Designed miniproteins, single chains, continued (3). Designs and how they scored, part 82

Each design is a single chain, and the fold is of that chain. pLDDT is the mean over its residues in the fold that is shown.

## One batch from the design tools (miniprotein)

Design m11015
Fold by ESMFold2-Fast:
Structure m11015 (fold): chain A 87 residues (1-87)
Amino acid sequence: MPVDQEEVEESLIRMRVSVLKLAVENNKDLTPTKNKEVELGSKNPQKSLETIDREIELAKKTIKDPKVKQKVVDYLTEVREEIEKKA
C-alpha cells in the first residue's frame, strides 16, 4: 500500500529537481550525468519513468525562471525517452 510512500517519494523528487535547477543555473554540463542516469534507469524502467514524470511536473510548478525550467524539463524528457527506448 502507498501509505507514507508518497511523502517520501515527493521529498526525494523535490531534492532532485532542486539539484538539477542549481546545476542549470550554474551552467553545468549535464551530458555525463544524463548518460549514467539512462543506464541506471534502464535497469528499473517502470519505476524510473514514473519518477521522472513526477520530477517534470514538480519542475514545471516550482522553477520560476522560464529558461531554467525549459532546460530542466528538456533534460528530464530526454532521459525519459532514452530509458523508454531501452525498455
Scores: mean pLDDT 78

Design m11016
Fold by ESMFold2-Fast:
Order: structure tokens, then C-alpha cells, then sequence
Structure m11016 (fold): chain A 71 residues (1-71)
């Protein structure tokens, strides 16, 4: 469910703001997995779901890195 993925991503963002980069990255990975499962459930192909989940995870990792640098 998309709500699960958003909740995991909010947890990742909170951890990043608290300076816990390791937990933030772990939560971002969990959010990406939840997003992939949601996309598959909506009838998206495995290739498309994997690609979008990887793109979201990479974008999230870059944001976490930037937040950690700004602390």
C-alpha cells in the first residue's frame, strides 16, 4: 500500500534530520520495497516496478546524503 511506503519514507526523513544516516538509509530501502510491492499490485510490470523503486531509492539516498552534510 502506498501509505505504508510513505510512512517508511517519513521515518527515513526523521532519522536523517536526527543525524542517524544509517537508520535513514535502512528506512529508505524499506520504503522502496513497499513501493515496488504496491506498483506490482496495481498491475505494473516487474521491470517497471523495479526501475521506479530503484529511482526512488537513489533519489532518497541523495537527499539523505545532502541532509547529513547540512547537519
Amino acid sequence: MIEEGQKKWEEAAKAAKEGNKEEALKKAEEAAKAAKEYLLAQGMSEEEAERLAEEALERGKKLIEKMAEEL
Scores: mean pLDDT 75

Design m11017
Fold by ESMFold2-Fast:
Structure m11017 (fold): chain A 70 residues (1-70)
Amino acid sequence: MKLSVEEAVEEIRKIFEELVKEFKEKNVDEETIKLLEMLGERAVEVAKKLSPEEAQELLEQVKEWAKEVL
């Protein structure tokens, strides 16, 4: 299915929001949670500047990374 840049950005944002929530529930240290929030904000900012194909590639990489840390 053809994803727009805006749709890919929204999915990336949701993944990082879910990761932050899970890390808080697992009682991960505040410094690590803060770094994760910063990483998520940066990923969204970068994705907004990409082509649709590049944004989809970034989304795929974020999904694989999230799978490893959850």
Scores: mean pLDDT 80

Design m11018
Fold by ESMFold2-Fast:
Structure m11018 (fold): chain A 85 residues (1-85)
Amino acid sequence: TEKGIELFNQGKYEEAAEAFKEAIKKNPNDYEAWANLGDVLFKLGKYEEAIEYYKKALKLNPNDEGARAQLLFVEEVIKNPEAFA
C-alpha cells in the first residue's frame, strides 16, 4: 500500500485508487487498502462508493477507529452536504 499512499499524498487520486485495487487483488484481507481506497473515493467526490469501501474495511477489522470515523464523517456529508459546501 506504500505506493498508493504516496500517490494519494501527491493528489494523484485515480492512480492511488489503482494502486490500492492492486493491493486488494494481492491480499483481499488488507483492511488498510480497503480503507485507503475509501479515502481516495471520498477525495474524488464518490461518497456512496467511499462508504461501501469503509464498510468492507470495518468488516475485516471492526476495531479500526480511523475507518469508523471516516465512515461516520462521509455519511454526515451525504446527509448534510450544505454544511460542507
Scores: mean pLDDT 82

Design m11019
Fold by ESMFold2-Fast:
Structure m11019 (fold): chain A 66 residues (1-66)
Amino acid sequence: GAAREAEALALPEEVLEVAREVGRKLREIGDKLNEALKIGREAKAKYGREAGEKAYREKLKELGLL
């Protein structure tokens, strides 16, 4: 199982804590990407593909991802 495999890696607790923090940061970035995608899709549905692409890109820029 995943827990046994993690123990078998014999990583120091500090390394596991850093891995958890990186996981949290990646999840936060994923949430921001999903928010931008949602806004882009809504704009695409209302105003067409080009408007959706522009809204998605502008939201990514606003969120500091572009």
Scores: mean pLDDT 76

Design m11020
Fold by ESMFold2-Fast:
Structure m11020 (fold): chain A 80 residues (1-80)
Amino acid sequence: MGTIKGKVVDKNGNPIPNVVVSIVGTDLGAVTDANGEFEIPNVPEGTYTVRAWHPKYEPVEIKDVKVKAGEETVVNFTLE
């Protein structure tokens, strides 16, 4: 299993806390902390779509996120 981690910022580079980051089609996800950072550990190997959602912003999806065993995959979001 691998890890998906990253940061969620706004258009001006400010961190956004309380963003729901989810792996589409799975029960796996995380919520961003006060620094806009998230980590989703124990992700099975595969190719996924990762979605960031917050009620004040338009949702963003990043497709073709590849997870490999023992590796960290970094995924960063900018919300508007």
Scores: mean pLDDT 87

Design m11021
Fold by ESMFold2-Fast:
Structure m11021 (fold): chain A 58 residues (1-58)
Amino acid sequence: SLENLAVSAESAERILRSGAEFMESQAEKDPKFRPHAEASRRAAELAREKREELERLL
């Protein structure tokens, strides 16, 4: 159902956001991780946008 998909999307967003925060902290210690941190943050933001779009359909 769309409701179950929305719950899954919220969980995915939470996981991706946590990963982005972790990578950002690593990039502060070592600049070589900066591109990875940026990619992780973009993935987290995309997941948030898609979750919000899905919630508007419910």
Scores: mean pLDDT 85

Design m11022
Fold by ESMFold2-Fast:
Structure m11022 (fold): chain A 64 residues (1-64)
Amino acid sequence: RELAPSPAALAAQKAVSRVLKENPDLTLDEIAEISRVAAELARQGKTEEEIYKALKDLVEKIRK
């Protein structure tokens, strides 16, 4: 990486990684939306667990 990892970036990355491992059938477009939402929540100071919970809710909505 060119930039040093920030706590916010790490929280978002870990939450996204967990969701992708649990949902390997996600499309590239769905992965892009999940990553975007995770980045926005991380900018708001949300923790990894808070981001992960929100991403799980997002995946549920995508699948409905």
Scores: mean pLDDT 78

Design m11023
Fold by ESMFold2-Fast:
Structure m11023 (fold): chain A 68 residues (1-68)
Amino acid sequence: SEEEIDREVWEALALIYVAIGNIDKKHGRLDDAIEAYEKALRLAREHGVSEDLIRYIEENLEKVRAEK
């Protein structure tokens, strides 16, 4: 369905922002990593992306904030 396709698209976009955040974190760009994870989290919550992905994003965001 169109609704299901939209969810898959938003999930893919959230995963892209997670990947960006992970790369920024690895390179010590903590502020950029935080921004990327916050964008991923917002998209995941707004579009009903899986709770497992939301939890993963929240955990990584908390870890990066603690490193700053």
Scores: mean pLDDT 85

Design m11024
Fold by ESMFold2-Fast:
Structure m11024 (fold): chain A 75 residues (1-75)
Amino acid sequence: SAKTEEYEKKLKELYKKLEDLIRNKAPMSQIYEVTAELAKVYLQGVKDGVVTPEMLELYKRAMELFVKELEKARA
């Protein structure tokens, strides 16, 4: 469906932005904002019943990247 394609595209764009921020050692505030937006988009997709296994994988990977950056910030 068109909604499924829109959510998938948005999640891919946000995931790429998250990877780019981490690679460029961006401030934690920016990493947090992109991660929060990605989570909101994914959960809205769940609510709308249009999530794919690929979207779930992007969500999981984004959360894992965010946790790793939090752990680095504490070290």
Scores: mean pLDDT 87

Design m11025
Fold by ESMFold2-Fast:
Structure m11025 (fold): chain A 82 residues (1-82)
Amino acid sequence: MTPEVQAVRAAGRAAARDPEHLEEVGDSFIELAKEAVEKYKDNPEALEEMIEAFRQLAAEHPAVRDVAEKAINLIEEELKKR
């Protein structure tokens, strides 16, 4: 499991308990997705692991679903370019 997957899971659980920080968590998700794309551009398995982590998080915490889906789309578009 990559550090980015652990960060996604931790941030999502925090947002579920503290909705005041939901927007900050959303910004962090997009930043994590961009960082993962740059770091793992030659490792599609790591990017797929990130997508799955965001999907699981969106299922568990509906409040972060829209931002999680944006992060997923960003990673998927990068994978499609190949």
Scores: mean pLDDT 74

Design m11026
Fold by ESMFold2-Fast:
Structure m11026 (fold): chain A 67 residues (1-67)
Amino acid sequence: MEELERLTKELKELTEKLYKETGNPKVLEVGEKKLEELLKNLPNLGSQEILKKVEEIKKEIKKVAAE
């Protein structure tokens, strides 16, 4: 649970930082949507799968911020 809380915080902080730097609300929308999808699938995911999903989400948020 602590690890998930840390990863969730990292995703939120990354999303907020990129939104503040870009001013693009799409960054917030993508970040929030992907986080919700992760949390909904959480009961079916192992620790390694959660880590991979978090990294995938970070990449997607960064890609949106770069647009």
Scores: mean pLDDT 77

Design m11027
Fold by ESMFold2-Fast:
Structure m11027 (fold): chain A 68 residues (1-68)
Amino acid sequence: SLDELLDKLGELLSSKLNLEEAEIVTEEIIKALNESKDIESLKKAVIEALKKAGVPQEVIEEVEKLLG
């Protein structure tokens, strides 16, 4: 479910990112959830938010794997 996916994403980000980075990415994810037409647009927006926040490529790859 989307709720389970968001919970897992939040746990992963909290373990890998500092508080400031996690807050920025969370705000972008919430924005994407409100603006996204479909799940694929949401996934793309999440990955772009991570890249914009300067998150390490290894963490981005873990998120991509989680999102499927």
Scores: mean pLDDT 75

Design m11028
Fold by ESMFold2-Fast:
Structure m11028 (fold): chain A 61 residues (1-61)
Amino acid sequence: SILERAEEIAKKLDPQYAARLIGLANALSPEAAEQFLDRVEEALKAGDMEAVRRLLETPPA
């Protein structure tokens, strides 16, 4: 599920950002949540923690 995916990604983040990621995934539509999580995962794979932070600060509307 989307929430299980968000929880798995959140394990790689600081607790504050982890809570924000899970909250956003739960608040967004399923389609928007999937796209958001895809972007966060790509940034994490690239080791770009600044991109991860920006995604969490400016989530897709």
Scores: mean pLDDT 78

Design m11029
Fold by ESMFold2-Fast:
Structure m11029 (fold): chain A 86 residues (1-86)
Amino acid sequence: PLDRKLTKEEIREMAEGLKETYELMGWEVSIREYEEDGKLVVEVTVYSPATGETIVYRFVEGETIQELLDRLNKEAEERKRRREEL
């Protein structure tokens, strides 16, 4: 269900899946874990050596699947808009 809260294990699994996907596309990936307001945050930084593009994905413990999807969609639209304005 979209209202289900993400666990530490799930956000780590999502980060690893994202890493595998981007590495298959030839991107460089780094993962950073830290704590913010008592919650685990996992940041996945993906870098394309072919284009010079850098994208940062942030996964937060206790965020719902719906909240994550809404945030990722908004961030993707903002990146697309910036790219189209250049």
Scores: mean pLDDT 80

Design m11030
Fold by ESMFold2-Fast:
Structure m11030 (fold): chain A 64 residues (1-64)
Amino acid sequence: KSEKVARAVGYILRGIGAELDGDLEEAAKAYEEAIELLRSLEDADEKLIERVEKKLEELKKKIE
């Protein structure tokens, strides 16, 4: 039940760590994995998904 949520949170934390290291491409990849896992849930937290998607969009602008 909660395993996918725990894994998604793990990817979010990985993304934050990559951002702190300046590895924006790795951060973006981690956030994409988190969004994919969260969207696979019927009872997914849409606000959490929106926050991660917004962060991913901001990162993609910085990578360019």
Scores: mean pLDDT 79

Design m11031
Fold by ESMFold2-Fast:
Structure m11031 (fold): chain A 80 residues (1-80)
Amino acid sequence: DFDALLAELERLIEELQELIRNGELTEEKLQELVARLQELLRKLHELVTASGDPARAERFRELYRRAAQVVQEALDQLQA
């Protein structure tokens, strides 16, 4: 379901943020989390497209932006 996938996406974003905050982020962990994020974003995009619901589309876009931002922060930390 859409709401369940959104909750999973939010959980993955929180997990990535926690790894960044605690200095526990590794390249391997980032690769694993990015793969999981990409799969969830793909599934959510399919559901949004099928539903035609503007509210779902907006929630998806907000989380997509947040996911992209956190991934960029993770990449920046690994390059430091």
Scores: mean pLDDT 84

Design m11032
Fold by ESMFold2-Fast:
Parts: sequence; structure tokens; C-alpha cells
Structure m11032 (fold): chain A 66 residues (1-66)
Amino acid sequence: MEDLEKARQALAAGDYEKAVEYFEKAIEKNPENPEAYRLLARAYHRLGDTKKAIEAGEKAVEALNK
């Protein structure tokens, strides 16, 4: 998925807000993708948003159980 790849590139470049945007777009197209939620949690952690990082991590676990 192009959005997932762009999100990973933004995360590697330190552009965490763009990474979040691209991961959210990837999730909209595939809501049961646990990898996208896991990486979204990482991006939120890098932004210092620990609450959203935890929420995204929980959704990754939920997606794994489908």
C-alpha cells in the first residue's frame, strides 16, 4: 500500500505528523491491518502523545484477533 510506505518513509525522516496522516489513510483503506496500527503507535510515541500511542497499540491487538 502506497500510503503505508509513505508513512514509513515520513517516520524514518522524522516527519512524525505526516507519518500519522499516512498511517491513518492506510487504516481507512484496510482497518484490519495490525502493522499499520503498530507503526501508528510508534509515530504517536515519537510525537510524545503517549495516550494516542497506547490507543493505537490496543487497536493493533484487536486487529490481530480478527
Scores: mean pLDDT 80

Design m11033
Fold by ESMFold2-Fast:
Structure m11033 (fold): chain A 115 residues (1-115)
Amino acid sequence: RRDALAEGARAMAEASPHPEVRKILQEAADLLRSPDPEAQERGIRALAGYLVGRDLASRRGLTPEEQYRLAVETARAAKEGLDALRKWLREHYGLSDEEVDEVVARYEEIVADLR
């Protein structure tokens, strides 16, 4: 399961034309392949953060460059933990507490699916 997840992250990295997207997804793949359970959990969080960030960005009418940047920055915040993700969404994207809770609920669904 985790090997398939790491390969999926690697495949997404290789398919991306954007260096920052390739970097964060490759980092997630490397973390998922780690024998350290904490590193694996950080990998799951980074990948889930990227996926929810992509979905959030697509709904905002942003340019493709702004969309990948938002997804990468969301993945970086998520990798650091749930509190970092909540703070990132609130402070940098100006989301209300209700909107943050909606994004976090989607993120937690993705994390559960990836476990």
Scores: mean pLDDT 81

Design m11034
Fold by ESMFold2-Fast:
Structure m11034 (fold): chain A 65 residues (1-65)
Amino acid sequence: AQEYNEKGKELLEKGDYEKAVEYYQKSLYLDPRNSESLYNLGDALEKLGQDKAGRLVRRVADRLR
């Protein structure tokens, strides 16, 4: 889980938002309650232009805290 989350952060920093989303999704497949990965997924989705999906994912992250 942590490996995929870290790779997602690297891709997000490089502007590869689509691949960042893929790696955050892989992290969440292994650890569905990882609020950090959910927040990062939300950020990546918003940067990809999927604002509604990004906001929804962040709301889910808040409920898992």
Scores: mean pLDDT 78

Design m11035
Fold by ESMFold2-Fast:
Structure m11035 (fold): chain A 67 residues (1-67)
Amino acid sequence: AAAEAVRKMIEANEALKAGDFETAQRLADEAGRLLGVPVEIDEEGRVVFVDPSQETADALAAAARAL
């Protein structure tokens, strides 16, 4: 779940850089649903998880390192 969510967030941010907002929103929503955590676009224009639990944050960090 965490690894899949990280992959979808990476793809969402790549879609944002390419100007494909529809794909970016869809992938971000899918990542949020996988973890049950809200997803927003931050002040820097990046898709981020909103207030994940420490356990979820640790799992996301571990998954990102494995990619």
Scores: mean pLDDT 73

Design m11036
Fold by ESMFold2-Fast:
Structure m11036 (fold): chain A 68 residues (1-68)
Amino acid sequence: MSDLERLEKGKEQLKATLPEEDYEKVEKIIEEIKKAIEENAPQEVIDRLENEALRTYILAADRQAAAE
């Protein structure tokens, strides 16, 4: 429950911060994380997906800041 709540709050903040295209990319990774958790995937897989989401967010946020 805590992890799911964290992901939902993260999605809401990302939607406010990122362009819709970049938000959709991160959202897709978050949905993959939710699926991995539900399917009892190894923690390593979950960590990898979380790192991909974070990296995607950082790159998108940096690009948006440069465009402003």
Scores: mean pLDDT 74

Design m11037
Fold by ESMFold2-Fast:
Structure m11037 (fold): chain A 70 residues (1-70)
Amino acid sequence: SKDDVLSQIHMLVLMAQDKLLQSRLSTDPEKSKKLRQEAIELLEKARELIRKYQPEMVDDVDQWIEQVKK
């Protein structure tokens, strides 16, 4: 259902935010890099669902992914 997809988007975004926070708090550069990459993958999964179900937010998530990749 649409509600299931919206819940999935919220979960993916929350998981990505948690990974980014862990990356920023990590003192290990390799662990930080891995956590950041995992966050990008979660955001890209969320982006695919957002594109179909919340297209008004796709530009915002695209900009966020680009900022995280820098």
Scores: mean pLDDT 85

Design m11039
Fold by ESMFold2-Fast:
Structure m11039 (fold): chain A 60 residues (1-60)
Amino acid sequence: SEETIRKYADTFAAGAEALGQPEHAARIREEADRMIKEGVPTTEAIERLGQILAEAEAAA
């Protein structure tokens, strides 16, 4: 659902910000909005957002 995707996006973006990766946090929020607009399935959307968080962790 849109609500679930937004909650995960907020959590993952906060995680990226805590790692000192504000660009990844912005990307997480942008991709969440895009995927919601395009009707991407919730599970796939969360997986894609998690991938951006993993990139932020690797960059930290």
Scores: mean pLDDT 86

Design m11040
Fold by ESMFold2-Fast:
Structure m11040 (fold): chain A 86 residues (1-86)
Amino acid sequence: SEEAEKAAEYAREAAKHAIEAGKDDPAKGAGAALLAIGAAASVELAGDGRAGAEAARGAAELAEELGDKKAAEYARKAAEAAEKAG
């Protein structure tokens, strides 16, 4: 679906930014990236938009802790798209 495609795209962008921001705290950066990837996987592979949205919100929270506003923005967009996907 269009919503699933958007969720995957936003999650990929969030992960990219989180990895870059996480250079000073690699564990948190990796955690945010993994949650964003998990959001995309939940929507695309399992068809679970709710689980995808929850993972994406977790990614946004970790990205905010890293101070990466772009990663947080894309992770929140991924969560919205995942919820719409169902």
Scores: mean pLDDT 76

Design m11041
Fold by ESMFold2-Fast:
Structure m11041 (fold): chain A 72 residues (1-72)
Amino acid sequence: NNSGLARAYIAAGENAAASGNLDLAEKYFDLGREYANKSPDKDKLLQELDDVKKKVDEKRREEEKRLRELLK
């Protein structure tokens, strides 16, 4: 099930990013996009991937700002 694989990789990428493993997150997001493109739900899955990537970037910027405050 290409749709299920796409979602699994998107979730794995989000988890890797949350753990600070950005190289692994990028790898999983690339795999998620590849399987999304092979799915009948391509447009929906690509939107889910984009939303997750934006959420990850936002969370990282928030954590960076918090760490800067704590280190002052």
Scores: mean pLDDT 80

Design m11042
Fold by ESMFold2-Fast:
Structure m11042 (fold): chain A 74 residues (1-74)
Amino acid sequence: AQEVIDRTVARARELAARSDPERARAILQALVDAARAHREAGEALLAGKLSPEEARAVAEAIAAAAEAGLAALE
């Protein structure tokens, strides 16, 4: 999950070098939103509200959403 986010950040940096700053900002905003949701899932796991399996499923869904969001912002 985090690896997917890191790869998306790397792609955003590459796009920013070849694109306008406004489009790069939109991509980075989508990543910030995904990272925030991932943090909330981690906090729920620590509070015992989620099982490790449920937390993993949420993290995978967030990573997939981040990838889809980046593709849509192309």
Scores: mean pLDDT 64

Design m11043
Fold by ESMFold2-Fast:
Structure m11043 (fold): chain A 63 residues (1-63)
Amino acid sequence: SAAEEARRALEEAERALEEGDLEKARQYLNIGQDYAVRAAALGDEAAAREAGRRLHELSEKLE
């Protein structure tokens, strides 16, 4: 599902950030955002909201 793909992408972004791979972290952050938008469009508002929260937290760490 789009929600599950968003979750996996965000987990990969978090892992990449922990490893210091900022380029990989940014790539997965973008992938996670795309899937979160799709999840919202499909009516999975709760999953999209949680993904959005994690995306915001990760984006702040990448600045």
Scores: mean pLDDT 79

Design m11044
Fold by ESMFold2-Fast:
Structure m11044 (fold): chain A 81 residues (1-81)
Amino acid sequence: TAEVEELIERARELLEQGKYKEAAEEALKAALKALTTVTDKEAILRTIGLILRGIGYYLEGKYKEAAEEFIEAAELALKHS
């Protein structure tokens, strides 16, 4: 839990610095770690949906939008862990 929160904080700091690709990468790490702690099937599916949407943005070079989706995924997963 604390590790995920630290990764989310790092991602938000990188977003404020305009380092969008690095923010997306840290946010994805947070989302994936948080996903491993979720046991509710509906929350797992919602979190995966947000991660897939973020990956779509990342592949299009939309790193800011990717980071925002991954942060949302991580925060959603933490609420259901």
Scores: mean pLDDT 87

Design m11045
Fold by ESMFold2-Fast:
Structure m11045 (fold): chain A 70 residues (1-70)
Amino acid sequence: SAFEGLEKLEKELGHPEAAKLAKEELKKNPDDEALKVAAEEMVRKGLSTREELEELKKEIEELREKEEAA
């Protein structure tokens, strides 16, 4: 699951604050595919703010829109 992936990244990279925020946001919107990808990227980069998560989510949504337009 996405949560198991985040826990693995937290253990390997040591960014617990990023993982905590990412898990909390995913609990609110568990079926949001763009949020799942943004949450994983947030933990990989060690980002720990909601604003940074929102920007990552926007970038992922823009990439998906470009794929659908092609």
Scores: mean pLDDT 76

Design m11046
Fold by ESMFold2-Fast:
Structure m11046 (fold): chain A 55 residues (1-55)
Amino acid sequence: GSLQIIEQSIEEAKKTYTPEQLLEALENGLEVAKDAGNQEASEFLEEELKKLKEE
């Protein structure tokens, strides 16, 4: 489903992006997910952002 595609995209980004680029990508993705009304994707991206900001 769409969540699995998002999860795979985030894993790929973690390998290729700097922490700053990853943060920006996650924030952008969250905005897009919220605009689309995708609750599952929004919750996943918020959790990933929280983990990244805590590290």
Scores: mean pLDDT 77

Design m11047
Fold by ESMFold2-Fast:
Structure m11047 (fold): chain A 73 residues (1-73)
Amino acid sequence: SMAAEIERLAAEAEALLRRAREALAAGDYEAAIAHLEAARPLVLRLVELVAPEAVPAVRAWFDAQLARLRAAL
């Protein structure tokens, strides 16, 4: 079902975002970038299913965070 798909996407995205936050706290920008890049398509798919009007804003947020972290390398 769509509800089960949303739950799976949310769980996978949450785990990757948690790993990204842990990497940032440790100062590991390369690991944080990798986890955010992995989370991006899952979060965008989740948002597309739940609140499609928010997709451009969420995409822009990921692009901005990734650019900021890459500039810090």
Scores: mean pLDDT 90

Design m11048
Fold by ESMFold2-Fast:
Structure m11048 (fold): chain A 95 residues (1-95)
Amino acid sequence: MSLEEIYRELAEGALRMAEEASKLAKQHDPDLAKLFEEVAKLIRELVERGDYEEAAKTFPLVVYAVWLLKQGRFDEAKAVAEEIKKRLEEALARS
């Protein structure tokens, strides 16, 4: 198994978790749901250009955001989503 294959699987996992975060947030905070949709869009952009490593780096943060949402900790989930978005925008700006 190559490191690139691991990064691809983690990147695809990050995308799925960001989409789940949006669904979880939608029931309580539509603006937060939209923020996670923006995160998912940026992860998808990195995946489409083949930058799996940068997308994969967000995986633990999107998992943490989903956990925070399940605990009802929406303000903390929003802070994590904003940090993920910032990192993704910085990664996209480097190419």
Scores: mean pLDDT 87

Design m11049
Fold by ESMFold2-Fast:
Structure m11049 (fold): chain A 85 residues (1-85)
Amino acid sequence: MLRPDELLRKILEEAGVTKETLSLGEIYMAIVDYAENNNLFDPENPSIVDVSDSLLGELFGADSVDLRDLGGIVDAILKHVTEVE
C-alpha cells in the first residue's frame, strides 16, 4: 500500500478520497476524478488533461498530461508516495 505526500493527499482529498494508504490504481482513479471534477480535460482530446494551473501541474511538472501515458503517470505518482505495510 502507498502513503501519499502532502501534495498528492490534497489532490486525493479534492477527488473525495480520504484513505491514509491506497493502491496505485486507487491513486490513478482519484487523479482521473480530480481532472473530471475540475473540468481539466481537453474537449478536443479527452485523454489530454490541462494541468498548468492545478495541483496536477505540480505533481507532473508539466502543462498537460496524456492519461494514456501510464508509465509517465506511475513515475510521477511514485515520486509522491512511500510504500508502507
Scores: mean pLDDT 81

Design m11050
Fold by ESMFold2-Fast:
Formats: C-alpha cells, sequence, structure tokens
Structure m11050 (fold): chain A 70 residues (1-70)
C-alpha cells in the first residue's frame, strides 16, 4: 500500500539523517536497524520489492557516511 511505502521511506530517510550526526559505530547500528525495519515493512506490503529497494539505498548511503568518518 502507498502508506507502507511512505512510512518505509520516512523511516529510511530518518536513519540516513541520524547517521550523518553520530559516530561510525552508531551509524553501523542505524544501518542494521534500517535494514530490519524496511524488511519488516516489506513483509507487510504488496510492494515488497519497492520497500526493499528503499532499504537497500538507505543502507548503502549510511555505509558511505560511516566509511567517510573513518
Amino acid sequence: SEAILRAAKAFADAGVELAKHTDPETARQIAEAVRAGTDYFAEKSENAEEVRKIGDEAVAEIERIYQEKL
């Protein structure tokens, strides 16, 4: 549903934003939380592939952010 896609995107975007303002280890934990959360949203959605893509893109961005902090 559109609502689940919107919620997943908001959750992922919040995780990316938080990762910019924290230490590398906390950013890694945020990436794990984003993956788990978007996977959970995917299980509840008819658009599972779109939700997983949102999670994949957010996790990749968080990984880029914490790598740059090392």
Scores: mean pLDDT 84

Design m11051
Fold by ESMFold2-Fast:
Structure m11051 (fold): chain A 92 residues (1-92)
Amino acid sequence: SEELRRTTRELLEHLKKTHPDALREFAKTFAHASDEEIENLSDELVERVLEELQTLIKSGFGLSDLIGLLGIPEDDKEGRELLSKLYSLLLS
């Protein structure tokens, strides 16, 4: 889905600017990302992150679990709104 890919990219771009260490840990652990892929946010990395989020949700992960896993703090309203939007799209 184009909307899923776009929303995933927007979330990753936000995390790269605001929580780069948390993004790096998630992308390397769950999406097997290289440093170059994380720096460039390649289409291949966006797709692998999307697939991994789908897998986690199917395994019983809720929105709050994903917020914790991606390291999005309570005061990051934009990051939480982006993840909430992505989560809703993934459930549809």
Scores: mean pLDDT 86

Design m11052
Fold by ESMFold2-Fast:
Structure m11052 (fold): chain A 58 residues (1-58)
Amino acid sequence: SASLTAAGLVALAGRGLSPAEIARRVGISPEAARKALEAAQAGDGATAVEAVRAGGAG
């Protein structure tokens, strides 16, 4: 899952997944998923990708 994009995050949320479910699917913390999804939905794809990377690395 090293190639997750902001569009991918929005698509998962569009499927009815909560931030916690997105976190489970992507393998990151729920807090990281929430931050990433908020940034992606606000149009800040760089911050969204960074939140996913930080959540997966820590």
Scores: mean pLDDT 72

